# Ledger of designs, part 26: designed miniproteins, single chains, continued (4)

Each design is a single chain, and the fold is of that chain. pLDDT is the mean over its residues in the fold that is shown.

## One batch from the design tools (miniprotein)

Design m12931
Fold by ESMFold2-Fast:
Structure m12931 (fold): chain A 80 residues (1-80)
Amino acid sequence: SSRVEEFRKRLEAAKTPEEVEEIVREAAEEGVREEDLDFLTELAGEVLEYASKHNVPIDVLQRIMRYIREAIERLRAKRA
């Protein structure tokens, strides 16, 4: 989707772990607001691919993955 492509570009432009964390937080909130479960699921894959190529501190990666998981659960709760 165009959202995933835009997210990927933002993530690749990030210069610090803090910027990566903020980009993911913003994207997760957008996914919940737009009720785009596919996008939220794809965010997890994009973050893991990014982390495999870049030195992302494990604590930052754990927080990022928690934001995505919580966003997915929030959206699922809204649909139930």
Scores: mean pLDDT 83

Design m12932
Fold by ESMFold2-Fast:
Structure m12932 (fold): chain A 68 residues (1-68)
Amino acid sequence: AVELLEKALEAARNGDYDTAIELLQQAAPLVTDPEVRELLFKAVSALNKGDYEEAIKYLEEAIERLRA
């Protein structure tokens, strides 16, 4: 799951938002932590609204929680 989220974060930082959303959709069913899942849904929502900086922050927080 962490590897997919790191790839999604890289895609979002490069402006490849469609790839970021696809990777997050692949990662979501692999994540059992409900708080991390909530962050992934917020990231997807932010990407769909054009709030790219917020999406990146949610992805960074999700990755940090999974690394703990």
Scores: mean pLDDT 81

Design m12933
Fold by ESMFold2-Fast:
Structure m12933 (fold): chain A 79 residues (1-79)
Amino acid sequence: AALEEGVQKLVEGLKAYDSGDYEKAARYFEEAGRLFEKVDPRLASYAYRMAATFYEKAGDKEKADQWRKRAEELEKRAN
């Protein structure tokens, strides 16, 4: 199910972060966010904020800004 698949992506993202691969970590958190959007927009927002943080660490400011905006958009819809 989407929740279990999203959690698996979070775990893979943390492993990538531990190995210093920020871009790979960001992609996994991005995938987790997309899966979580199907079940929990707040959890999706959290995952997208993590993706943005790791894209920023990887030097991809454009993708960092993209996913930060998506997280903010989901937060506004949840409030």
Scores: mean pLDDT 85

Design m12934
Fold by ESMFold2-Fast:
Structure m12934 (fold): chain A 64 residues (1-64)
Amino acid sequence: MVELTEEERKRVEELARRMGRIYGLDVPAESLGEALSEASKSREELRKLIDQSEQTLDELERQQ
C-alpha cells in the first residue's frame, strides 16, 4: 500500500477543502487520503491521481 508523504498529505487536505467548497459539504481529508492511497498501485499512480484531482477541481472552480 502506498503511504502519503507530508507534502502529499498537505495537497490532499487542500483538495478536501476545495471539494467541500464546490459541493457544499465537509470532506474528511483523512478519508480522501486513504481512498487515494488504496486506489494507487504505486507512488507514481498516487502522484498522478493527486495531480488529476487538482486539475479537475481547477476546472470545476472556473465553471462556478
Scores: mean pLDDT 76

Design m12935
Fold by ESMFold2-Fast:
Structure m12935 (fold): chain A 60 residues (1-60)
Amino acid sequence: HMEEVEKLREEATKAAQAGDYDKAVEALRKISEVMRKLGDEEGAKAAEYSIEQLRKAAEE
């Protein structure tokens, strides 16, 4: 199971809520890498999309 991915999702959410967008992006990047290693390309793309949305929010 993807226990590590679950923990990274929690870390990303908490970091974003704290305004630490750099830390949130790092957690999402790790999720994307783990998903690719598991063969879940759709999950990896979803994490990359979340990074894009978060970076867009940080620019505002």
Scores: mean pLDDT 78

Design m12936
Fold by ESMFold2-Fast:
Structure m12936 (fold): chain A 83 residues (1-83)
Amino acid sequence: SAAEELAFELAERQTEELIRRAQELADLLPAVRPRVEAGIREAQRLVEEGRRDPRRMVDLSAEGVGLASEAYLDAERALAAAA
């Protein structure tokens, strides 16, 4: 449906923004880079699976946003702890 397509597009954009922010934090604290990159790869995989499966598109893209958000927050907490 159009609503599901819009929800997917929003989740894709949110995932990309969170990935960008997580990468910026990893550049400031290279020690967290492997964890951040692992989270980013899983988030991207879920979004791509959602793109290929209309029945799971909304659920998989929402999970992708969640993983990207977790990667960002993990990097932010690690940077705060290093300060």
Scores: mean pLDDT 85

Design m12938
Fold by ESMFold2-Fast:
Structure m12938 (fold): chain A 86 residues (1-86)
Amino acid sequence: SLAERLTALLEKAAEALAAGDYAAAAEYYLEAARVLEEAARRSEDPEEREALLAMAEALRRVAAALAAGDVARAEAILREAYAALQ
């Protein structure tokens, strides 16, 4: 399922980030964003679609920050995104 793919990608991203492999972490977060965008396209609920797209955009910004070597910015974006999800 899309949910299983998303969970696996986020777990791999977190593992790569913890290991200091920022390039791998960035690629996993970017793939997770693509899965969220696919889920948004399939959603018939406007509020769910907006939430999925907002999370996808946050993960794309995390990937961009990690690719630029700005780990502190990436961690700040992740903290804000997960706080908004809860």
Scores: mean pLDDT 87

Design m12939
Fold by ESMFold2-Fast:
Formats: sequence, C-alpha cells, structure tokens
Structure m12939 (fold): chain A 56 residues (1-56)
Amino acid sequence: SKKIVEGMIKRAKKVAATNDKASAKKFADRIVEIAKKILSKEDVEKLEKEIEKILE
C-alpha cells in the first residue's frame, strides 16, 4: 500500500541522515528485503528508486 511505501521511505531517509554511507546502504538493503515480502513488485521498484536517490 502507498502508506507502507511512504513509511519505508521515511525510515530510509532517517537511516541515511544518522549513518555513514556504507552502513546506510546496508540498512536500506534490509528495508528493501522486508518490502519484497509484503509489497507488490511495482511498489518495491518505486521504493528502490527513491532509496537510491536518498543514498546518492
């Protein structure tokens, strides 16, 4: 659902703000792993694209 994706994006932004780039990437990968179990493929792809922008 849209609300779950938005929540995961907020989590990824917080992780990126409070961690070094390597650690933030590792935590972001864990968020995506969880998303793959509960979200549609389309929502996962949207989340991955948004996380990639956050980690740049």
Scores: mean pLDDT 78

Design m12940
Fold by ESMFold2-Fast:
Structure m12940 (fold): chain A 61 residues (1-61)
Amino acid sequence: PRAEEIARRVERLMLRGFREGEEVTLEAPTPEDRDAVGEGLTRAQARIEEARRRGEPVVVE
């Protein structure tokens, strides 16, 4: 499904950006896309917080 693919893509982009210390530009022109982007951001944030808790950089696939 489109929303799930967007969420996974955003999650990976945010994790890579965080790992490399660079900003990532996200586009969400529709409410549905924004919901999917938000889901991806939530997933990325959870993984970033886990990495911070361990004092290690986040691992990206």
Scores: mean pLDDT 73

Design m12941
Fold by ESMFold2-Fast:
Structure m12941 (fold): chain A 57 residues (1-57)
Amino acid sequence: SHMQQQIQRLRERIKQAVDDPEALARAAMELANLLLEQGYSEYEVGEEIQRIVDEAR
């Protein structure tokens, strides 16, 4: 689906932006907004973003 493709692109942008705090914050915010719109809780969204960042380190 379009939504799954957008989520995957944002995950890749987060991985690419780990050493750029402003780019990381923007990509993380965009992914967070998308996941919240899909019905995920703030807790689940925070956990997912943390996993992506940890995988990129």
Scores: mean pLDDT 84

Design m12942
Fold by ESMFold2-Fast:
Structure m12942 (fold): chain A 97 residues (1-97)
Amino acid sequence: SESAKNQELAKRVAELLLEAVELAERGAPEERLEALVEEIARLTGLSEEEVRRLLEALRLLRERDLRDLDLEKADEVERLAHALLRWAEALREGRLR
């Protein structure tokens, strides 16, 4: 079943995203984070840059206190939101390339 295959992939991607966010919050070695970014990019068909932006969005969403959102960060927040929307659309349509 294509649906079951997509569910398993989505679950694996979610687990890797959570692991990457937790490692980044702990100040883990960049080599470990890069390996996770590469694996997520491979599984999703997103670029490594888009995966990094997605991780930053998830980290920002986990942080309480958006009061320090600088105008210079507006473009960053917009790019992160766009990456999340692209990933959600790909999951919904079963188009994880």
Scores: mean pLDDT 65

Design m12943
Fold by ESMFold2-Fast:
Structure m12943 (fold): chain A 83 residues (1-83)
Amino acid sequence: MSEKFREEGEKYYKLGEILTQQGEEASKQDKEKAAELYTKAADYYGNASGYYMTAGRTPENLEKAQEATKKALEAYKKAKELK
């Protein structure tokens, strides 16, 4: 059960990374699209954090959840700057 939640966390984290890269590329051509992509990235990083927290109370899972939360906040900040 905990392993499945860790796998889901990893998937959402990777999706957040992909959308963050797409948002950065889009920011030079389309600010609205970039803001949307960063907002979606933040949501995926938030989901990743939630799954890591649910996967089990280990130091490793807590650290991954904290990293995902930091990335979500960074993505929200970038989205806000483009509005």
Scores: mean pLDDT 83

Design m12944
Fold by ESMFold2-Fast:
Structure m12944 (fold): chain A 59 residues (1-59)
Amino acid sequence: SNIEGLEERVKKLLEKNLIPTSEEIFALVREAMAEGLSFSDAMETVSKVILEELKKKVE
């Protein structure tokens, strides 16, 4: 699904940089929106993946 594809792209970004820039985040959101996701769904997906990966490292 489009959501699963976005989740994979966010995880790959976090493998290179655990704290991505806002520009990197918005680039992924724009790509997801071009693929048919709403802004809200794309942002929620990106935020959830970032928080889950951060929790694994710091919690």
Scores: mean pLDDT 78

Design m12945
Fold by ESMFold2-Fast:
Structure m12945 (fold): chain A 64 residues (1-64)
Amino acid sequence: MKEKGAEYAEKAAAATAAGDAATGVRQANLSIEYGVEEAGKKAKEAALAGDAEAAAQFSREAWK
């Protein structure tokens, strides 16, 4: 389940980098649901702020 959470965090980062905050938030919520709570919550905040660099950083944390 955590592997799926990390994949969703990565998708959230990609959507944020593309400027799609709505998709970024949705993917970050799925990351949280699949057990990556801390990194997923931070990815959601980064997506809402449009901070692609922070979103990418937290997606990497999701894999650790």
Scores: mean pLDDT 78

Design m12946
Fold by ESMFold2-Fast:
Structure m12946 (fold): chain A 93 residues (1-93)
Amino acid sequence: SSKAASLLAALGILVASLAIEPRERVPGLLAAVAALAEELAALAPELSAEEQKEAAEFLRKLRARLAEVTAERGAEAAGARAAAAIDAAIAAL
């Protein structure tokens, strides 16, 4: 659970950073979001039912924020893999 909590915290920071970082950093931040979401999906079977529920609720909110920020930044196409990775993590939880 400490690893899951760290991944969720890092995902929150990365998505928040997408709103404020220069455009040149956006593709790297989106790649990092995808990678951490994929790692969380792989960790899902090791989590308790309560941890899975809490992680899924966090990721649903994060997914909505990612969609909002990528639309605002004109980065929706670049964000497609990150969005798919979060959706896959939610499905695994």
Scores: mean pLDDT 88

Design m12947
Fold by ESMFold2-Fast:
Structure m12947 (fold): chain A 60 residues (1-60)
Amino acid sequence: SEKENILKQIEEARKLWPKVEETYLKHAKELGISEEQAKADLERRRKLFDEMVEKIKKEL
């Protein structure tokens, strides 16, 4: 079902998050972005992702 497929994609995205964070921090360092700024940006992105997930769950 569509609902089950969406939930599966969310779970797969959550499992990939540590790899996304690792890659982001590596590239941020190469671009001269401070570790503090990079971590703050990641935390903000994570909160937005969690908010989107909650909205999706309410619409299913």
Scores: mean pLDDT 81

Design m12948
Fold by ESMFold2-Fast:
Structure m12948 (fold): chain A 93 residues (1-93)
Amino acid sequence: LEEEIKKLEEEIKKDPNNAEAWLRLGQAYLRAGDYDKAIEAYEKAVKLGNPRAEINLVRAYVAKGDYEKALEVALKSKSPSARFAALLIIRID
């Protein structure tokens, strides 16, 4: 996992506009339990136009336990994928 993160960081250093690499980096940080770094990576993937990054950003906030931020992100984007993520947050018991 640490080796995967280092490889992705080097890939991004060479091409910082690679939305796919940012998405994968966020997923690696999420698996490592580094929620804040996962959120940062997903935010960059969203800004670069990766539509799947929106749902992953919401999931990262949920994993961190920040349900208020997760819901705010989902509602503010107003995309179909973000609305679906908001429904998932609402279902948390």
Scores: mean pLDDT 74

Design m12949
Fold by ESMFold2-Fast:
Structure m12949 (fold): chain A 116 residues (1-116)
Amino acid sequence: SFEELVAKASEFFERLDEKTLDEQIEFIKEMADWLLANFDKLTPEEAYRGAVLVARAAIELAEKMNQPELVDEVRADLGRLEALYRAHPDDKQGLKAAMEEFRARLDELIERMKAA
């Protein structure tokens, strides 16, 4: 359920210092994949909240990898998502497209984080 996803995310953030790089990567992918698989069952608010949690986890990963340029890129993506939700709070398709684009880029972002 969405509430179970939120609870797992909260526990993940609370225990972030205990997580390996691979565990953080796997959790981000699992959150994004769950949100996309269940997107049509979510309210627009739940879809937005889920997307924000994925973005926050990606920012934490980029910060841990000491990649300030990637932190700025994901923060910019989050800012665009927030602006979209504020302007069009019922636009689930726009939120879904943003999540699909992020998921497609996630593997590239992770490799960029590891490279330098």
Scores: mean pLDDT 80

Design m12950
Fold by ESMFold2-Fast:
Structure m12950 (fold): chain A 95 residues (1-95)
Amino acid sequence: MEEKIKKINEIVKKLIDLVNEYETDPLQATRDIFAISILTASAIYAAEKGDKEALERDVKALNELFDEISKRYPEHAEEIKKLRDELVKTLKELA
């Protein structure tokens, strides 16, 4: 459990670092980083509590968020997709 949370935090850090590197609008970067952080924290909480419905909702919101981020940085879309897929897989394994 603790090792999976650490892995989630490492993946989230990489996603936040990508947003900070490529987003030139500081307000958009702040919104994206807050959304990633809040949705990930919510998903971890849902997974640890066994709340499957809340976890599925948070995973859907994360997928929609990263689809929009990938659309803004199409040259980095494949990297974002791989990190998102690893994040979602690890969240589901935590539950």
Scores: mean pLDDT 85

Design m12951
Fold by ESMFold2-Fast:
Structure m12951 (fold): chain A 94 residues (1-94)
Amino acid sequence: MDDVMSQLGQGVNANRDDFVSNFMQLPVSDQINFVQNMISGTQSLINSNPDKQQQFQQVLDGYQQSYQLIQNNDPVSAAQQIFDSHIQQHQTMQ
């Protein structure tokens, strides 16, 4: 899991497909736990970065959408949204 996250800053298309593939292999309970951890982390970033709250809110909205997609049995779209939201989060932190 940590290795997947550490690779997200490399070649975007290759890492996106690898992330989606690896995420799809997780049990649904682990997929839910993963996205809930991302939601909680982003909520902390919103609270600690008042100048970037709008940008982090967009990231949070993406992770919340991913949570709904997992619940609707669409883990591929959920994984894609998580990847895209994670890239947006890192761009906002820079």
Scores: mean pLDDT 77

Design m12952
Fold by ESMFold2-Fast:
Parts: C-alpha cells; sequence; structure tokens
Structure m12952 (fold): chain A 65 residues (1-65)
C-alpha cells in the first residue's frame, strides 16, 4: 500500500540521515589519535543501535502485513 511505502521511505531517510551524522562524528574522532578508543566504542554502539532499529521496524511491518 502507499502508506507502507511512505513508512519505508521515511525510515530509509531517517536511517540515512543518522548514518551521515554518525559518519561525520566518527571522522572527527578519528582525526585525533587519542580519540581512537572512543571512535571504536562509538562505532560499536551505533551499529548495535541501528541493528535494533532495523529489527523493530521489521517487526512493525510484519504486524501491519
Amino acid sequence: SAELEEKKRQFDEEMLKESIEASDKLVELLKNPEQRDAAVEFSGKFTQEMMKKVEEFREELEKLG
């Protein structure tokens, strides 16, 4: 349905925006060698958060289908 397509589009846009913002932050952290451990931790936490959001969105779509 058009409503499901719109929800998927919005989710894709939100995920892309968050990924770009996270990439910018990671690049900033990686410019300072003393922040490498922080960069690794940030990357790991961001990956886990994004995976969880994808799984939750998947479950929402299955409930609606």
Scores: mean pLDDT 83

Design m12953
Fold by ESMFold2-Fast:
Structure m12953 (fold): chain A 80 residues (1-80)
Amino acid sequence: MSPEERLAALEAETDPSNAEAMAVLERGRRELEELERRYEEALKAGNEKEATRLLIHRRMLVIATSAELLVIERQAKKAA
């Protein structure tokens, strides 16, 4: 699954009434879009090292976003 597809899956699994979780997803989406733009530029320039670095960064961003969402979900359950 692409980083974009993984983020979309996280959005589908997230409670839309949780404003904190929605803010994390929106930030993640915006950061992923910027990294994707830079990745496409690196590919067009033939810069394989930068493209590989950006590919890793995009994957790490989705992992970090998923981890933040998990913390938010656990905190919400404690508050209930």
Scores: mean pLDDT 80

Design m12954
Fold by ESMFold2-Fast:
Structure m12954 (fold): chain A 77 residues (1-77)
Amino acid sequence: MMEKYKEALLLEMEAGVYEIAAAVALQLGDREEAAEHYRKAAELLRKAAELLREVDPERAERLERLAEELERRAEAL
């Protein structure tokens, strides 16, 4: 359980870095780069959610919803 929680946290942190990178790309007018960063963040959040599904289902659901939001943002660019 501890190993899955730590792995999920690292994936969440990495996703956060990509979200920041996407915001920076948008400020620079690079919509294509921003979309790729949002998609990468969504992928990482889904992996974190899978790890947490049985040990922290509420957090897993929250991460899945965030991943869906980021994917929609990427599609809108």
Scores: mean pLDDT 86

Design m12955
Fold by ESMFold2-Fast:
Structure m12955 (fold): chain A 55 residues (1-55)
Amino acid sequence: MLSPEQRRRMEEVASETLLRDPSASVDEIAEIAARETGVPLSSARRVVREMLGLR
């Protein structure tokens, strides 16, 4: 659903968010990543879950 470029940008934003707040929830990280990249929240949640090894 996402282009490789959109996915990479989202992974960068999510990683920075985790560095800033390691206790952030998947929803919090996904909301920030979606806002920063313009990606739909549902897509951001999926990418963040995959990055964290969640289903």
Scores: mean pLDDT 77

Design m12956
Fold by ESMFold2-Fast:
Structure m12956 (fold): chain A 84 residues (1-84)
Amino acid sequence: SMAERLAEELVRALAAGDTERAKRIIQEILNSPNWREYLKTAVERTIAAGLGGEFYSVLKELAREEPSSRMEEALQLVEDLLKV
């Protein structure tokens, strides 16, 4: 599925330390009609890969650079799923 593909691409970007690519993938997730499900899939896959903290760090950076109501909702959702 597209959700799984975006999650896999995000895991690869985070594992490589490619913050700019990770930000672009997160933007693609958040611009999707089903962004909540895509984001949840991404969080689950990054946690499984041991990259949940890296994902959260990049998401916070992107939120500072590009604040929006959707980004605020995304941060809350990710924080709930990561239990932070």
Scores: mean pLDDT 88

Design m12957
Fold by ESMFold2-Fast:
Structure m12957 (fold): chain A 60 residues (1-60)
Amino acid sequence: MKEEEVKRLSEELKERIKKETAGITDPEKKKEAISLAYVKFFSEKQPPHELIPEIVARAR
């Protein structure tokens, strides 16, 4: 469950960020889109709090 799930979720998060920031040229809007993508992704997937830091680190 642990490592494989973290890897899968981090890949999904990375793709989500790419999709949500595609076509955004304004740095401020891009930063906001990244932040919103994080919030939406974790609200949707609701992984255990212990896994969130590793998921984020792998998606960077």
Scores: mean pLDDT 77

Design m12958
Fold by ESMFold2-Fast:
Parts: sequence; C-alpha cells; structure tokens
Structure m12958 (fold): chain A 60 residues (1-60)
Amino acid sequence: DIEEQLKSAKEVLEERYKENKEEAIEYAEFLLEHLKSLGTELAKKLAKEIEKFIEEIKKE
C-alpha cells in the first residue's frame, strides 16, 4: 500500500530529525523530489506535509 509506505517514510524522517537536523533536511528534500515525480494525490498531500516539516526545521 503506497499510503502505508509514505507514512513509514514520514516516520523515518521524524526519527532522523531527532538525531541530526541537517540529515533530516537532506532526507526530506530527497523525499520531496521523489514525491513530486510520482504525481499522485497521496504524494501531493505528503509533499505538502514534508514542505511544512522542512520549514519548521529551518525556523530553528
């Protein structure tokens, strides 16, 4: 299930953030590019969530 895979990716991103903010940003940007390439509605929703997450991280 793509939705379950996308949720898993978000959880991995949150876990990485707890360890290293820079790595989390890089991983999030990688996921964002991949999601934009998929073009599905679920990918668009997750892309928005990841973009928001990146902005929150960058605000320090």
Scores: mean pLDDT 73

Design m12959
Fold by ESMFold2-Fast:
Structure m12959 (fold): chain A 110 residues (1-110)
Amino acid sequence: IYKEIVELAKKFLQALVEKKYEEAKKYFEKLLELLSKLKPDTVLNEDGLTVEQVLDILAIKIFEITKELKEYEFGIELLSKLLEYLKEKLGEDHPAVLKTEELIEELKKL
């Protein structure tokens, strides 16, 4: 599972950087589907990396890359999908949810 998550995340981020948005969206949906089958506190590797930490890193990377590319609407779309997933799994007041909402609002100001 960990290797599959890492490969999907790499393919998603690479597709974003290459401006292959339809491909990026497909990898993102597959990645979220895979992560949805695991509990947020599931440890993925020997270094103690959790599903929750992967989701946090993913939100930050989506924000950074889409901001650099000036693809603000697409960034908002991806982060909004991630936000709905995070709210369902972690609850509305979870730090990861609040952080993702803040990143969406930052992109909206651009």
Scores: mean pLDDT 81

Design m12960
Fold by ESMFold2-Fast:
Structure m12960 (fold): chain A 83 residues (1-83)
Amino acid sequence: MSQQQIRALARQLFAQFDTNGNGYLTQSEAIAALRTFAQQYNISLTNQSIEGIFRKYDTNGNGQLTQQEFIAAVLSIAQRYNL
């Protein structure tokens, strides 16, 4: 897939899991969204790996991901697994 297609999918997943429309994903919502992405592309990620990705992109340590941080996390997975 192109980088543009992955970014579009990441935005769609963000909107799907941001049920309050507040522009942030909580840790639980972000982990669920990342797991959904991994499952959609048959990527085998452990719970520990997904939690590690969340922690890496939660740069301000507030327990939430912005849309930009979430897109970066999804792109990182896609690049690592050659999507």
Scores: mean pLDDT 80

Design m12961
Fold by ESMFold2-Fast:
Structure m12961 (fold): chain A 80 residues (1-80)
Amino acid sequence: AAALRAQGEALAAEGERAAAEGDYRTAADLFKQASLLYAQAGDTEAARRALEQAYRAAHRAGVPLEEIVAEAQRLSELIA
């Protein structure tokens, strides 16, 4: 579990860097990957926070709201 959490933290940090550079699409993908790793590590709160960051980044990247909501519903089932 500790290794999965560390990998999630590393991907979340890369996502924050991508977002700071204006690459919101890459940031969204990295935060989504981090959320799944946090969920696998059993850290549901970190997984939810990373998922929220992924959706905000996707919205900034111009992904349609309906597509973001559909992805959110699917991923929420995986991290529950």
Scores: mean pLDDT 79

Design m12962
Fold by ESMFold2-Fast:
Structure m12962 (fold): chain A 108 residues (1-108)
Amino acid sequence: MLSEEDKKLIEELLEKFEEKVKDFPEEDKKKLLELFREVLTYLAEKGLLSKLSESELNVIEGAVLDVYFSGDANDPALIERLNEWLKDEELRKEILEALKYAAKKLNL
């Protein structure tokens, strides 16, 4: 079960992400928010969410967009981009697993 601090952080990050995707169609916006929530929840359960920098969160937001529009969390171009932007191999692995988990849960 998530801590109250993690739950609050997830809601704050979702509110910020909603502002960034506000110009997308409502159906896409809804699914993007659901996908991002599942990624953040996975990372929170791993104890990683509170340790992420703003830069790392921005990379995760971009990855959520890429997974949603490609329909593939195993896209080689996405993996190469994450390798370029995230130098921590353990964090990169957990983010990839979070993206795969979220995509599978939402049937993408």
Scores: mean pLDDT 82

Design m12963
Fold by ESMFold2-Fast:
Structure m12963 (fold): chain A 88 residues (1-88)
Amino acid sequence: MEKEAQELLRRAERLLNEVMERLGSLTEPPSAEEAREARRRLEEARRLAEEAIRLGGERLREEAEELLRRIEEVEAVALPGLDRIEAL
């Protein structure tokens, strides 16, 4: 169970990193569809981190909580991007 929780955290971190790299490498503002895909990946990463807390318990709680905080920060960046795209 703990090993499964660790794997869930690794998957969540990988998704978060992929979203951050994609957003950071864009040469133009993301399209509405690209921003929605980023948001879906962040939502999936959040679900995986929350599930890891449920399965891994106290030992993984701090790592998962830190990951959730990073996801919130990146998600906040994606939400302003969506507002700008919808205004265009």
Scores: mean pLDDT 73

Design m12964
Fold by ESMFold2-Fast:
Structure m12964 (fold): chain A 80 residues (1-80)
Amino acid sequence: MEEFRRYLDEAARVFALAARVVILKNELSKTTDPKKQEEIRKEAREVAEEARRLGKESTHPDVRRMAEAIAKEAEELAKK
């Protein structure tokens, strides 16, 4: 049961990070304010770091794979 709970917690974090990336992409596409764009890029870097950390710490292959994909997406967004 504890292992299953850990899996659910990790899966929930992965989905939250994925949703965050989608929201940031949408916000970045709608804003023309350079200051707001920089704030979005900063948040994207934070999401990438969290996803990278989850990918390294998780023992679940599906969580690791999804976390890596999210980290790549967030890093790409942070470069814009």
Scores: mean pLDDT 83

Design m12965
Fold by ESMFold2-Fast:
Structure m12965 (fold): chain A 68 residues (1-68)
Amino acid sequence: LAAGEAGDPAYVEPLIKALTDPDPQVRVEAALALGRIGDPRAVEPLKKALTDPDVNVRLAAQAALERI
């Protein structure tokens, strides 16, 4: 059972919420973490992050989608 470990699917929901954080650095880290987990629930939120105003967030979302 997935339960709060690094790469755990239980982190997917909190990380999806972090993609809308006002801090661009938090959004970058959330996108990269979602890519490492590889859960398909992240695909739609990451596609939205490809249109983020911050270039680093867009790059992180692109890299994450390549892993899923």
Scores: mean pLDDT 77

Design m12966
Fold by ESMFold2-Fast:
Formats: sequence, structure tokens, C-alpha cells
Structure m12966 (fold): chain A 62 residues (1-62)
Amino acid sequence: APSVAEIAEKFGIPEEDIRKAVEALKAGKTDEAYKILGPKLRELSDDQAAELSAALLARAGA
């Protein structure tokens, strides 16, 4: 799974927001995770949003 820093760099999201989203996903708080990323998700293509979601879920499971 990609690191928090790798996800942050690839999608142009602050590392702190990626960490908060991953921790929310680990806690089962999916809505909270997507709220943190909400503005950035609107800027991404459907493919990029899917890649981000997959990377976050992989990191939360690691």
C-alpha cells in the first residue's frame, strides 16, 4: 500500500488530511473521512477519486 506521504503527493492533499482520513476509515467513520477530503474530491476526475479511495482503504487496512 502507498504511504501517507505518497498519497498526499500524488493527489495534492496535505499529509495531515490524509492521516485524518485514514484514521477515520480505521474507526469505521467513512462519512467523516470523505468530509475531510470533500473539497478536493470535487476537483478530481472519477478515475482519480477511485484511485484515492482505493489507496486510503489499502492504507487503513495496513
Scores: mean pLDDT 79

